# Ledger of designs, part 43: designed miniproteins, single chains, continued (5)

Each design is a single chain, and the fold is of that chain. pLDDT is the mean over its residues in the fold that is shown.

## One batch from the design tools (miniprotein)

Design m17468
Fold by ESMFold2-Fast:
Order: sequence, then structure tokens, then C-alpha cells
Structure m17468 (fold): chain A 56 residues (1-56)
Amino acid sequence: GSMRARESARAAREAAEAAGATGEQADVHKLGGGIMGSAGLSPEQAAALARASALS
């Protein structure tokens, strides 16, 4: 993708982290909601992680 697309993906990930999602949760979510990827995530955090994933 373009540099701007990568910047948007990074911003979305940072927003998810600011909302309380961890890097571990983000990685598990990328694997299609594996073992504990969605555990403890709010709908907002889950949406932010899905958005970051889609932009990459």
C-alpha cells in the first residue's frame, strides 16, 4: 500500500492501543480472533483492530 495507507493503519492501531487494546490482542485478532484476541475487548476496540488489519 501507499505510505498514507500505512500511516492510517498505524493511527488506527494506536487508537486501539489508546482504547486499551494490547499488541498481543491485536496480533490474535489478525489471526481471525484466535485464542483470546477478542477477550476483554470492547466493540470499539475490536472495530479499531479490524480497521487496522484491513488497511494493511
Scores: mean pLDDT 57

Design m17469
Fold by ESMFold2-Fast:
Order: C-alpha cells, then sequence, then structure tokens
Structure m17469 (fold): chain A 89 residues (1-89)
C-alpha cells in the first residue's frame, strides 16, 4: 500500500510539474491568489521560505528540472526531499 500511495503521489506531482512548466513557458507563474511571479521571484520565494541552505538547493534543483521538462525526475526529487525532512524529525 505504501508503494501504491507513493506512485499516486508521483503521478500528481508530475501533473503539477507539467502545469508549472506551461506557466513558465509564458515567462511567469500565477499563484493561487492570481499574482504573477517571474523566474527571479520564484527563486527568491524558494530561498526565503527554505528552512536551510540544503533545503533551498533541493527545491531550486526541482524547479530547474521542471523548467527543463524533466517532470518525473522533479517529482522523485521532491518526494525524496520531503521523506528525508520527515525522517530527521
Amino acid sequence: SMEKEREEKLKKLIEEGKKLHEMLKKGYVLTEDGVPLSEEDIEKEIRENSSSEEHAKAYLEIYKLIKEGKFEEAAKLYLETVEKEAAKK
């Protein structure tokens, strides 16, 4: 069941990454509040909201993978990052 739950999470993250990629092709991402964020704004948000330098680097790499259209790699890295953070607590 854990493996099935992980597969379902990966599928959802891949779909979210594809949506983000389509927004980035237009040069901005719309937040849930309808605010347009540029690429530089997104990188600033990642750095400012990260709990550590290592956390920031992981999320910046995920963002880079999404920009490159590597949705499966981005989804896997995201899950690994979240699992590692959960395991530390």
Scores: mean pLDDT 75

Design m17470
Fold by ESMFold2-Fast:
Structure m17470 (fold): chain A 80 residues (1-80)
Amino acid sequence: MPPEELARLITDGTVDDIVDMGEQGASPQQLRDYADQTAQAAREGGLPQELVDQVRQRAMDAVDALAAGQDPSVVRQQAS
């Protein structure tokens, strides 16, 4: 699997999990911790740093959007 495709799949899955956890009442800090853990796992799995940074940025953007009151479906759409 190309690194870019792997990064896309990780981003899509991470944002979806963040949205689901946020809808269930997870705090912004818990969501950010999850995003950091996912980015660390991707780095340990051999993903290039620039793609790890992209995954983390997209996940953190999703957390910030949810914290700002964005519709969960819009947050999911922006990640795709």
Scores: mean pLDDT 82

Design m17471
Fold by ESMFold2-Fast:
Structure m17471 (fold): chain A 78 residues (1-78)
Amino acid sequence: TAERLRELVEEAAERVRELKNEEAKEKLLAELEELRENAEAVVEELLAAGFSPEEAVEAVRRGLEDALELARRLEEAA
């Protein structure tokens, strides 16, 4: 649950470090660190919304993928 979410954040952080824009990289790494620190609260909110533990982890994984994709597209547009 929360530990699995932190694992996903660490995986996302490695992918963020591949971004070319240093400012975007720093901003996203800060947002990922915030998510890592609040992992238990995020999981609790998703469980309260009716997600199972597995669904909560998948929802976070999708959110991280979407955020990284958006960041890459913004770099291409800039």
Scores: mean pLDDT 75

Design m17472
Fold by ESMFold2-Fast:
Structure m17472 (fold): chain A 68 residues (1-68)
Amino acid sequence: MEKTFLITIEGAPDIPIRTDQPEALKAYLDWLSKKTGIKITLKPAEDPNALSLDEGLKELEQQLRKLL
């Protein structure tokens, strides 16, 4: 069952996403946060317009490129 979450990025807009693998996503975001030095967290949320995981990760990459 997919649930909705917000990817929160320090200095950038939050990205709403849907995933059925939140633990794997959190591990990836923790790794990415350490690599970039930017605080990235995952929070439960409700958003009917949330992006798919692939779309959300693409948006995350674009936001991080603007911050680096």
Scores: mean pLDDT 81

Design m17473
Fold by ESMFold2-Fast:
Structure m17473 (fold): chain A 71 residues (1-71)
Amino acid sequence: DSLKNSKYKNIKILEVSEDGRVKIEITDPVTGKKTTFEVELTPEQIEALKNNIVTPEIADRIQRALARKAE
């Protein structure tokens, strides 16, 4: 698996707001460290994540949100 696929197997949705802000938890597959952050997703992307489907666009949005948190 790519780094994306390994990381995204551990996605947990914690909270979904009405405006598309989603609070998610990702577990690092190497360190086991859990990271919680918010990402903005469309209703269709939220539905995909609930069904454990991670598209390249969803992955890109998650990576950008993680980059913002790392600042």
Scores: mean pLDDT 71

Design m17474
Fold by ESMFold2-Fast:
Structure m17474 (fold): chain A 74 residues (1-74)
Amino acid sequence: SSSLQALLARGDAVLARLDAAIKAHSDDPEKVALLEGLRGLVERVRATALADPSTGPLAEAILEGVEGQLREIE
């Protein structure tokens, strides 16, 4: 479905941003721990949406929250 494809693409983009942020903040253990936690959350919501596409809207809301946290850290 186009909505699932869009959500997966958004999740992949967020994961790439998180990986870049982890690398950029590698000397800050507290920021790395927070970013790794957000990465794990994104991976979990992605897997859940793949198993149950009806969770898509919830996954989108969570990704929006993670994007907000990334803007604060970046």
Scores: mean pLDDT 87

Design m17475
Fold by ESMFold2-Fast:
Structure m17475 (fold): chain A 79 residues (1-79)
Amino acid sequence: SLEELRREVINLEAEAELLRMGASYTDDEAEKKKILERLKEVKAQLKKLLEENPDMPPWLKQEAENAIRFTEEEIKKLS
């Protein structure tokens, strides 16, 4: 359903934000690498939602694309 798709996008966006905060609060390189790998997984899941749901309304597609862009920026900072 649209409600389930919206919830999944919001949950993945929220997870990316929590991972970003976690990275800012840790000096442990192993923890940072773990956060980096999870951010890559979140990005992959968001892309999969867009590919599997071509009939997604434009506003939700834009929200998912914005979340992907944000996650890519954080990945680049941690790489």
Scores: mean pLDDT 87

Design m17476
Fold by ESMFold2-Fast:
Structure m17476 (fold): chain A 82 residues (1-82)
Amino acid sequence: DEEEKKEIEEIKKELLEYLEELKKKVGDHPAVNKFVEEAKKNIDDLIEQLKEQGLDKEQTLKEAKNLLEIGFEEVKELVEEK
């Protein structure tokens, strides 16, 4: 579906921009940089998993951003503890 492909590309673009914003908030740290790179590599799988749950474009974006934020906060806390 051309519409499906368009929605996935738009979601992917917004999530990639969101990851760059999260990275800028903390600055250069190896654990944060690794999290962002791994998230970028797995972003297509994340979108696919959420869409399989029957989420629309806005719901997929909201849930994906929420999951990325949770993962980012866990990495940040881990870094602050060490």
Scores: mean pLDDT 78

Design m17477
Fold by ESMFold2-Fast:
Structure m17477 (fold): chain A 100 residues (1-100)
Amino acid sequence: MTPLEKAFAGLTDEELDELIEYVREKLKQHPDYSEEAVERAREAIRENPEAAVKYLEGIFGMPVEELFSDLEKLKEFIDNSTYLEQVVVLAALEVVREER
């Protein structure tokens, strides 16, 4: 199991799909939204999943395993996140979904 897969282990496939849709809809509302930005983030995460986990822990201020065990709390954090933070979250969720 990669560090990233382990971080998201608390989410079911259905919860993961719901969260991907939630972040994507929020991200589409940003004037800077680009599918290319998300794809570049996905490539970077696949190359260094440990750095991705550390980045997510930094922006959320808590272990990702705790945060990603509570879907409602994570949605609330996403609502208060910057564009770049939302790009990284969406990319990480999509990389994990590809492994399931």
Scores: mean pLDDT 74

Design m17478
Fold by ESMFold2-Fast:
Structure m17478 (fold): chain A 108 residues (1-108)
Amino acid sequence: SRAEELLERGRELYREALSSSVAVSLNAVGMDASLRFIPERGEEEARLNYESMLRSKERGEELIRKGEELAREVERLTPEGQKILKDLEDVKKLLEKNMEKAERIYKA
């Protein structure tokens, strides 16, 4: 059905947004490791990881917006849209927290 197709697309967008949030976290770990353990070029590698995090954050935010629009469409057909919206809100908060942590590491 239309509702089932939209629900599956919403779940896929959620999974991709979650993956982007994980990428931000992994790049933050890589940045921290570069700054702590690589005496030469550690700052350059940290910068590349930070730029990669910014791209992952932007991708995650785009996927969240698309997911929210789709989830509102599903909500008009079934109550399952509310669950997708909540999951996307949680991923958005996770992206923000991971990026804030990464920024603190880079500025320290």
Scores: mean pLDDT 70

Design m17479
Fold by ESMFold2-Fast:
Structure m17479 (fold): chain A 65 residues (1-65)
Amino acid sequence: SALALYNLGNQQFAAGNYSGAANAYGLAIALDPSFADAWNGAGRAQEELGNYSNAAKAYERAVKL
């Protein structure tokens, strides 16, 4: 489920595995593109990876949902 992938992303983020977190949040978004929390998680993971443009786009999508 999208929620399970989002929770996996949160676990990987907490462990400092930001690329793994970004992947898990991305899969959650693929299953449910309206999942605002997953877009927010993707933004945080991209920010930690230094991908500020991708982070900004993900956050923008989260706030529009």
Scores: mean pLDDT 89

Design m17480
Fold by ESMFold2-Fast:
Structure m17480 (fold): chain A 93 residues (1-93)
Amino acid sequence: MEEKLREAAELAQRAIDLIVLGGITGDPSLIGEAAELAEEAARLIEPVDKEIAEQLREAAKLLREALKNPDPSLILEAMKLLQEALERIQKLL
């Protein structure tokens, strides 16, 4: 269980880092990769905490929507959800 929490935290942090890098470089593929990492983190944590898993899935959904309809507010909300999920995972460690 603790190893899955650490792995989910690492994936969530990597997703946040890719969003920041995507904002600096203007590369939309990094936003797509961040969405995939958030979804994977959600799958890992779902058996441990369903609420955190749902936050990560919502973040992934917002990132995928931002790729279809570019809106900076969607990316900012996704980043907020990822940061909140990461903080919650870290409190469980």
Scores: mean pLDDT 85

Design m17481
Fold by ESMFold2-Fast:
Structure m17481 (fold): chain A 97 residues (1-97)
Amino acid sequence: SVIEKVKKDIEIFLEHARKAGVSEEEIKKLEEAIERGLELFKASKTKEERVELLIKMLEELGIEASEEDKEALYKDASDLDLGKGIIVLEIEKELKK
């Protein structure tokens, strides 16, 4: 499933972070942010909901999404891409705390 592929890619990301010297306390915060992102992705049932969520999260981080960016997400982004994007933005929110 898409969720299982996202989880596998995230496991690889966390392993690389540990090898790069990220502390266990920081890893735990990343894991919590990842869990929140996965829950948001699971709660969104359509591609439209997932794109709208991603755009809203970008705006909350002060990142302006252009109309071209929105169109590209609807046309080119897979569910896997959208899931990863949502998780990355949850991580960025955690890091800005």
Scores: mean pLDDT 80

Design m17482
Fold by ESMFold2-Fast:
Structure m17482 (fold): chain A 81 residues (1-81)
Amino acid sequence: SKAERIERNRREMLKEVEELFKWLKEVLDILDKWESMDKKEQEEFIKNADDKQIENLATGITWKKSLSLEEREELIKKLKE
């Protein structure tokens, strides 16, 4: 029915918004954690971080510093070194 289709579309949209908010929270949480760390803690974090954590950190730094997409890619490269 049309009502069932509208309800399904509304639910899918809400799910996408919820997933976006969860991702935003992950980015902000990792940035806050990174900024609270000293140099030694930051080096240890990078050594143990997976690709998703590095990308989320780079995204957070990009937002905070208003970096370009090219500067973001360079940041990811530097973090992985």
Scores: mean pLDDT 84

Design m17483
Fold by ESMFold2-Fast:
Structure m17483 (fold): chain A 72 residues (1-72)
Amino acid sequence: SKEEILKKFIDELNKAISEAKTEQDRINKVKELIDKFLKEAEENFKRYIDDVNSEIAKLLEEIQKLLEELKK
């Protein structure tokens, strides 16, 4: 489900943050994970064209907000 996909992404993100040695490393790892997730989401979105469009868009918005929180 989309909730499980988001949860898995957040868990991977939290792990990357905890393993980072510096704030810059943390930012770089987070950007890499977000880019990877967005590419996977785009591929999945094409597959889900007739359903889930609004739900995928909402998931992408949640990811964008998470990125903003990392800058605080």
Scores: mean pLDDT 74

Design m17484
Fold by ESMFold2-Fast:
Structure m17484 (fold): chain A 78 residues (1-78)
Amino acid sequence: MTLRVTVTFEAGTEVTEKGKDEDITRKTGSEPLVIEVETSEDKEVAEKAAEEMKERLIGTKNGEKVEPEIKIEEVEEE
């Protein structure tokens, strides 16, 4: 089984993705912003990916930092 990391920011959140070359800002508007990443079967790799996404994705709402909802799920290999 592979592990999937899902990061969800609530609607109305401005999300800035910190890149090495450029920062990308996404505004959620009327819908939540959902970012999914599939990782390996290793829980440690999935947890590391979740931590890296939490550090790279900075959500703000009305000038205050908003924490995303992070979910790690097992996906069956087909």
Scores: mean pLDDT 73

Design m17485
Fold by ESMFold2-Fast:
Structure m17485 (fold): chain A 97 residues (1-97)
Amino acid sequence: MEEQIESFREFMEVGFGVGPDASFEEIKEAILKEVPNASEDQINELYRYLREAVDAVRAGKTGEASEYFRKLGKLAKEIGSNRLAAVANSLAEMFST
């Protein structure tokens, strides 16, 4: 259990540049580094999807986690971050199995 959470944490740090316990401000900074013109609404929506996905992973709800990571990836691509979209989609595929 703890080892699985640690591996997920490492993946988050490498992929998103933030840990699964990251604050809204830390996530906002990470998004703005890649998409400087992201609106407050877009940042809030990305944060919500990421938070829901992380909570689903911690609860063992892998299907829900996959769904939220797919939503995060779609929004990331729409706002111009192909890198964040790729990371989110990879996590969605990981939790869909």
Scores: mean pLDDT 77

Design m17486
Fold by ESMFold2-Fast:
Structure m17486 (fold): chain A 83 residues (1-83)
Amino acid sequence: MEELKKLAQEGIKMADEAIELARKVSPELAGEASRLKGEFLSSFDAAIKYAEKNPELAEKYFKDGIESMNKIKELYEKVKAEL
């Protein structure tokens, strides 16, 4: 649980950094980064919610959250290339 919360906080920081960087380049890219942050937060919130009640479902949401985090990383690299 605590490790999952820490990972969620690290993901939020990364998403916020991506959003701020994207705002310097394009409002459209900043919007995409914000959408991905929302997907990440929803997935990790669900993973935390189901961690004790349904571990298999929690693992699925955790994987969804990691996928969203990877998309944020890809967007961050794309935005850096446009600076």
Scores: mean pLDDT 81

Design m17487
Fold by ESMFold2-Fast:
Structure m17487 (fold): chain A 70 residues (1-70)
Amino acid sequence: MVSPGLAAAAYEIVKNRGRPVSRAELAGILGGAFSDEQIDALFAAYDKDGDGVLSLEELAPAADYVRLLP
């Protein structure tokens, strides 16, 4: 199951880089706080086209829910 904290962290990383981020990049950054299985679950949930990367557009709905205003 995907942690809300993991989804928020991935969103911030993608936003700051301004490009899609691969599973390997996220594992390198977040591997100390989250397991490989948790990162794989994040990709399974948000990587809708199965290309192995996460874009800002794929993660944008999660950011809206975290903010709770829009």
Scores: mean pLDDT 72

Design m17488
Fold by ESMFold2-Fast:
Structure m17488 (fold): chain A 81 residues (1-81)
Amino acid sequence: MSDEEKFKKITDYLVNVEGVPKEVAELVAKKVVDVRYSGNPYDWGRAISEIARKTGLPASEAALIMSKAWEVLSKLELEDL
C-alpha cells in the first residue's frame, strides 16, 4: 500500500467514523504518516503541538485524534482494516 493510499484511508476514517473535520483529519493523517517513518520518537510531541496550534484544538484533543490515526495506520500495515 502506498503512503498516499494510507493517507487517504486514515483521513476517510477520521472524517466518516470519528466525525473529525476534513482539514483537521488531513493534517493529523499527514503528521502520523510522517512520524511513523521519521525514526525520531520526539516527533510525536512536536506533531501534537503543531496540530493544536494550527487547528485551535487543545493539545489533549489533538493527541487523542493522533492516537486514533496511529491505530488506523498500524492496522493498515497489518492489512487488517
Scores: mean pLDDT 78

Design m17489
Fold by ESMFold2-Fast:
Structure m17489 (fold): chain A 66 residues (1-66)
Amino acid sequence: SLSAAQRRELTITLGRYDKDGDGTLSPAELEAFLRSLGRDPTPAEVAALVERTGGDVKALLAELTA
């Protein structure tokens, strides 16, 4: 489980990659975010996350903290 501080940090970092400021990430923004965390996602993994979350920052936060 993530602490409140870790959730805040992830939320801030996700917001940095939300260039449109609409609370959603494109597949390219999500890939860049995951790479910033030291991950190397495949296009299929990025597509699966977008399919499950719609790119929504809140849904992505929940998915990444499960």
Scores: mean pLDDT 75

Design m17490
Fold by ESMFold2-Fast:
Structure m17490 (fold): chain A 90 residues (1-90)
Amino acid sequence: EAQELAELLREEAELLAKAEIPGIDTKALAEGVQRVADALAAGDLEGAIKLLEELIERASEIVSDPEYAEGLKKALEALKKKVEALLAEK
């Protein structure tokens, strides 16, 4: 259900864009999540996985706190596995 996941991520991106969390670039994170949501909505699961990999690599750039950066990486990795499962199912 790529469309359902895309809707959820779009909603989360809107919340992140409005959030003010110390040590987190919520605008950059929201933009990244929105791009993943757009790829999922377009049915581009391979593109969504690539965008998630880019966010995982940039987690320490988006989040200055190492503990929060690790939490973000784990959350993005879990999301990536979910998208990979969707890609494997037909």
Scores: mean pLDDT 81

Design m17491
Fold by ESMFold2-Fast:
Structure m17491 (fold): chain A 99 residues (1-99)
Amino acid sequence: MLEKAREEMLASLKKKEKEYNYMMAGSEAALILMLGSSARLDPALKEVGDRAIEEGIRFSEEIDRARKEGNAEKLKELAEQARETAERLTKEVKEVEKA
């Protein structure tokens, strides 16, 4: 009985980790898509915006795949990669605005 409760708790924690990683990765991908959509409204930022939309779509597709496969580690990697991509694209937007 106690061993079964422990196994059920560990399974629940693993499911929560996958859901948390999915939420984090999805949030970063959504931020990239929002950044791209906003940038595309400015002719000077259109190229950065188009690339951001392409990257955001790619992340969304990979995130959905990893979620269906139940791969929590891949979801964590995608969240980190998407966050780094969002930071890079934000920096590129600021550099174009300064030029």
Scores: mean pLDDT 83

Design m17492
Fold by ESMFold2-Fast:
Structure m17492 (fold): chain A 65 residues (1-65)
Amino acid sequence: TNLSDELLAEIGEFLSGVKANPENIKKTLDEDGINPTEEQIEKIKKALENEDAEEALKILNSSRP
C-alpha cells in the first residue's frame, strides 16, 4: 500500500528540480492520485524549503495506508 518505487523516483526527481511551492506540490500529487492532508503538505513544504527532497519523499511514503 506504499507508493511504488517508480512513482517515488518520479516524484523525487520532480521535487529536486522545483522550488518550494506548496500549491504546486499539492497539484502534482493530486494529479498523480495522491491526496495528502494539510499537515502532510505543510511538512513537505518545510522539507522542500530546507532543500531536502528525501525528507519530503519520506513524508509522502509514510502518508500511504
Scores: mean pLDDT 61

Design m17493
Fold by ESMFold2-Fast:
Structure m17493 (fold): chain A 72 residues (1-72)
Amino acid sequence: MSPEARRTLSGILAAELARLEAEARRALQDGDVAALNTVTSQIETVLAAARALGDEALVARAEAVLREIKSA
């Protein structure tokens, strides 16, 4: 994969993670367990994609979001 393509994909995944983080916080505030489970699964998908791309910063960020969800 080209460096430019990797950077573009990392940027897309980072933007998606930011949306999912906001949705997770909303689900936690609303007590919506079904929405929280869906968002958690989507964040795990982003984490897997970040690992495949070798984006260590995005991996750490996704893991931090999942940790916050599990501790809530």
Scores: mean pLDDT 83

Design m17494
Fold by ESMFold2-Fast:
Structure m17494 (fold): chain A 89 residues (1-89)
Amino acid sequence: EVVLDLSPNEKRSLELILETQHLSYEWIADPSKREEVEKEIEKLIEELEKLDPRAAELARLIAEAARAEVNQDQAALAAVEAEVAALLA
């Protein structure tokens, strides 16, 4: 298992990013839960904004990528992938 010596804020930011990714996959997989999942993602992003604005931006991009895939919007998906690459550079 992964053991990281992170500050409490860094641990929380990582947890919120991973949860946003998990919810994004759930949003793709189960259309019946989309409204509930979208509200939860928005709540997680608001928490991230208070801890780390860059982490919040990454979480937004993860959620947007999931929506782009379901909407078959390849241009939007490519744009999100480029923004993630730029953010991580």
Scores: mean pLDDT 76

Design m17495
Fold by ESMFold2-Fast:
Structure m17495 (fold): chain A 140 residues (1-140)
Amino acid sequence: MKKEAEKKANEAIEEINKMAAYLQAAADDPASLDKYMAEAQKHAENARKHFIELGKLVKELSEEIIDAADLFLTAMNALMDAAKAGDAAAARQATAVLSGSLDGLADLIEKSVGEEIGKKMKEAANKLTAAGQALVATLA
């Protein structure tokens, strides 16, 4: 039981790290923005799927994890739409919402599967937030 939840949490964290890498690549090469944002979107959808599967394994936190995962994907989609539109103000707002949703997910991961994996989630969240801020800086 606990091993399956830990596996799903780690799979979601790996997807978030991949999102951070693609968001940073988009910031470093704005000419390839559409390509890198399409890849980041795929990893965001995969991360949400793994969080939902984790929620199904941790019944006491199921609704909280699923709601947080949905907020995360919504915030990531808003950041991608703002970046494609060249809207620095909307991208800043979306990055702030994304950061908050990631902090919420990190707390839920810690409660679900323990401090070690929670710390890995927080590190992935910090990388994704930093990459989002780097992307916003290219739009200003």
Scores: mean pLDDT 88

Design m17496
Fold by ESMFold2-Fast:
Structure m17496 (fold): chain A 80 residues (1-80)
Amino acid sequence: SASAEAIKEALKAVEEQDPNATEVKEALREALERVEAGDLVGAIRALQEAIRKAKEQGLDTTPIERALRVVAEELAQRLE
């Protein structure tokens, strides 16, 4: 799914920025598990937590915000 791939890209980008950003990576892994389970609302919540934690650590949130947009668009398409 496009959502799963976007989250995987965000995980790689966070790993490249700071491999020790454990809490951010854990939130992104939770988002991926939620997408794979079909829980897009739960995935959005996990991505929002990842953005909050990334901001607290001074990381670039752009890759996570991109993943959030992809998941939100997929959710919107399912509601049409």
Scores: mean pLDDT 86

Design m17497
Fold by ESMFold2-Fast:
Structure m17497 (fold): chain A 80 residues (1-80)
Amino acid sequence: METVKNSVKHVRDVVLRRYPDASEEVRKRIEKLLEEAEKKMNEVVERHKDDPVLRLEEIGRIVQEMVREIDRLLEEEKRR
């Protein structure tokens, strides 16, 4: 659980650092994506508590999907 929060925080910090000019609307959408990803990752941790390899693979997939969606939102913002 703590590790999931740290991973989400790291992605958030990286995004905010690289895109400081992101609008409040885009930031709110990013926060929602981070919240949804954290929820999914916590479900994976609970479901695969005895399988660390599968847990890491599923978490990695969720993180990749989250980052891809964030990148898409930021690119759409630049083209307004």
Scores: mean pLDDT 74

Design m17498
Fold by ESMFold2-Fast:
Structure m17498 (fold): chain A 70 residues (1-70)
Amino acid sequence: MELEEEIRKLIKEVLKLMENVKDQELVNEATAVIIEGNAAIHFGGSEEELKELIKRLKEVIEKLKKLIDS
């Protein structure tokens, strides 16, 4: 439940950051991780899988922020 809440929060942050990004490759990468995160929440995933998704979402957020700040 707590891990799922963190994933939902991170997905919302990715979606907000994507609004300001025109890089189609990075937008495609972000979209893929969002789809995987939503699938894990709805169909179930192990604690290890949810933690890995959180890590991947945070990495995508960092990439998006760096592009916006440039």
Scores: mean pLDDT 81

Design m17499
Fold by ESMFold2-Fast:
Structure m17499 (fold): chain A 100 residues (1-100)
Amino acid sequence: SITVTQSPSSVTVKEGESVTLNFSWSGDLSKDFFVNWYRQKPGSSELEYLGSQLLPAGVTSATLTLKNLKKSDTATYYGSVQPLGSSEKFWGQGTLLTVV
């Protein structure tokens, strides 16, 4: 099975600052991977899709940099990895981002 790691688990920043989320996985290095990013706002059960990166075979990590943060960006952010040609997604544990 693919093992995933997402960091940090939680981070607090001020408005106008930037934060970088890290996501890494183990698995079949012969395939390209989609890394997909989502967030879930406080009080919501819905995941909001943020975007995807297609990474070539042999890459096992991705980052998401969030810039010019606002209090409205407070959410739990999730990375997921999906091998190209597969419908299966492997989800990170999430990063709780608090913007103060």
Scores: mean pLDDT 87

Design m17500
Fold by ESMFold2-Fast:
Structure m17500 (fold): chain A 85 residues (1-85)
Amino acid sequence: DPLEKAKKEVEKALEILEEDEELYKKVMKEIAPLLHEFVLALADKDIKKAKETLKKLIEKLKSIDPNNPLIQKALKEIEKGLESL
């Protein structure tokens, strides 16, 4: 299931970010609305909406700190989720 794979990759990305508590708090404040949209897209089984939301999530994470190693690792996991859609 592409949506289940995308969900697991996003969960893995968040787990990576949790390794730095201060970074995680900062990121979560910025991406919380997009995570909510993604959860709703999963509930509706809306692949197109899930894809659009993951693209916005990638863009937002890149804007926060593109050179941070944990953000770079998280981005790779989200990109894998997007590729499954």
Scores: mean pLDDT 86

Design m17501
Fold by ESMFold2-Fast:
Structure m17501 (fold): chain A 89 residues (1-89)
Amino acid sequence: DMQKLLDVLRSVMEKENIPKDITDELLSLLENLLKQGKSIGDILSELSSLLKEKLTERGMSEEEIARIIGKINSELGGLWGQILLEKQK
């Protein structure tokens, strides 16, 4: 369910007041990685790398970047686990 993952990522980014240009880049990356059939671990790694690069360029602290990355990993990883569990029922 690609749309649910995209909606969750957008929601987290908006609540954290991330600029729209960075949000749009991460959403595009997530969609492309999902279409390629990448593992959740690879997806989260690539999203985290891009987000860290972009937020560091904006002058955000390493502590705040790590908090936001942790939030994204928790929300997307949790939803991915639920999607896989429901497909096994």
Scores: mean pLDDT 82

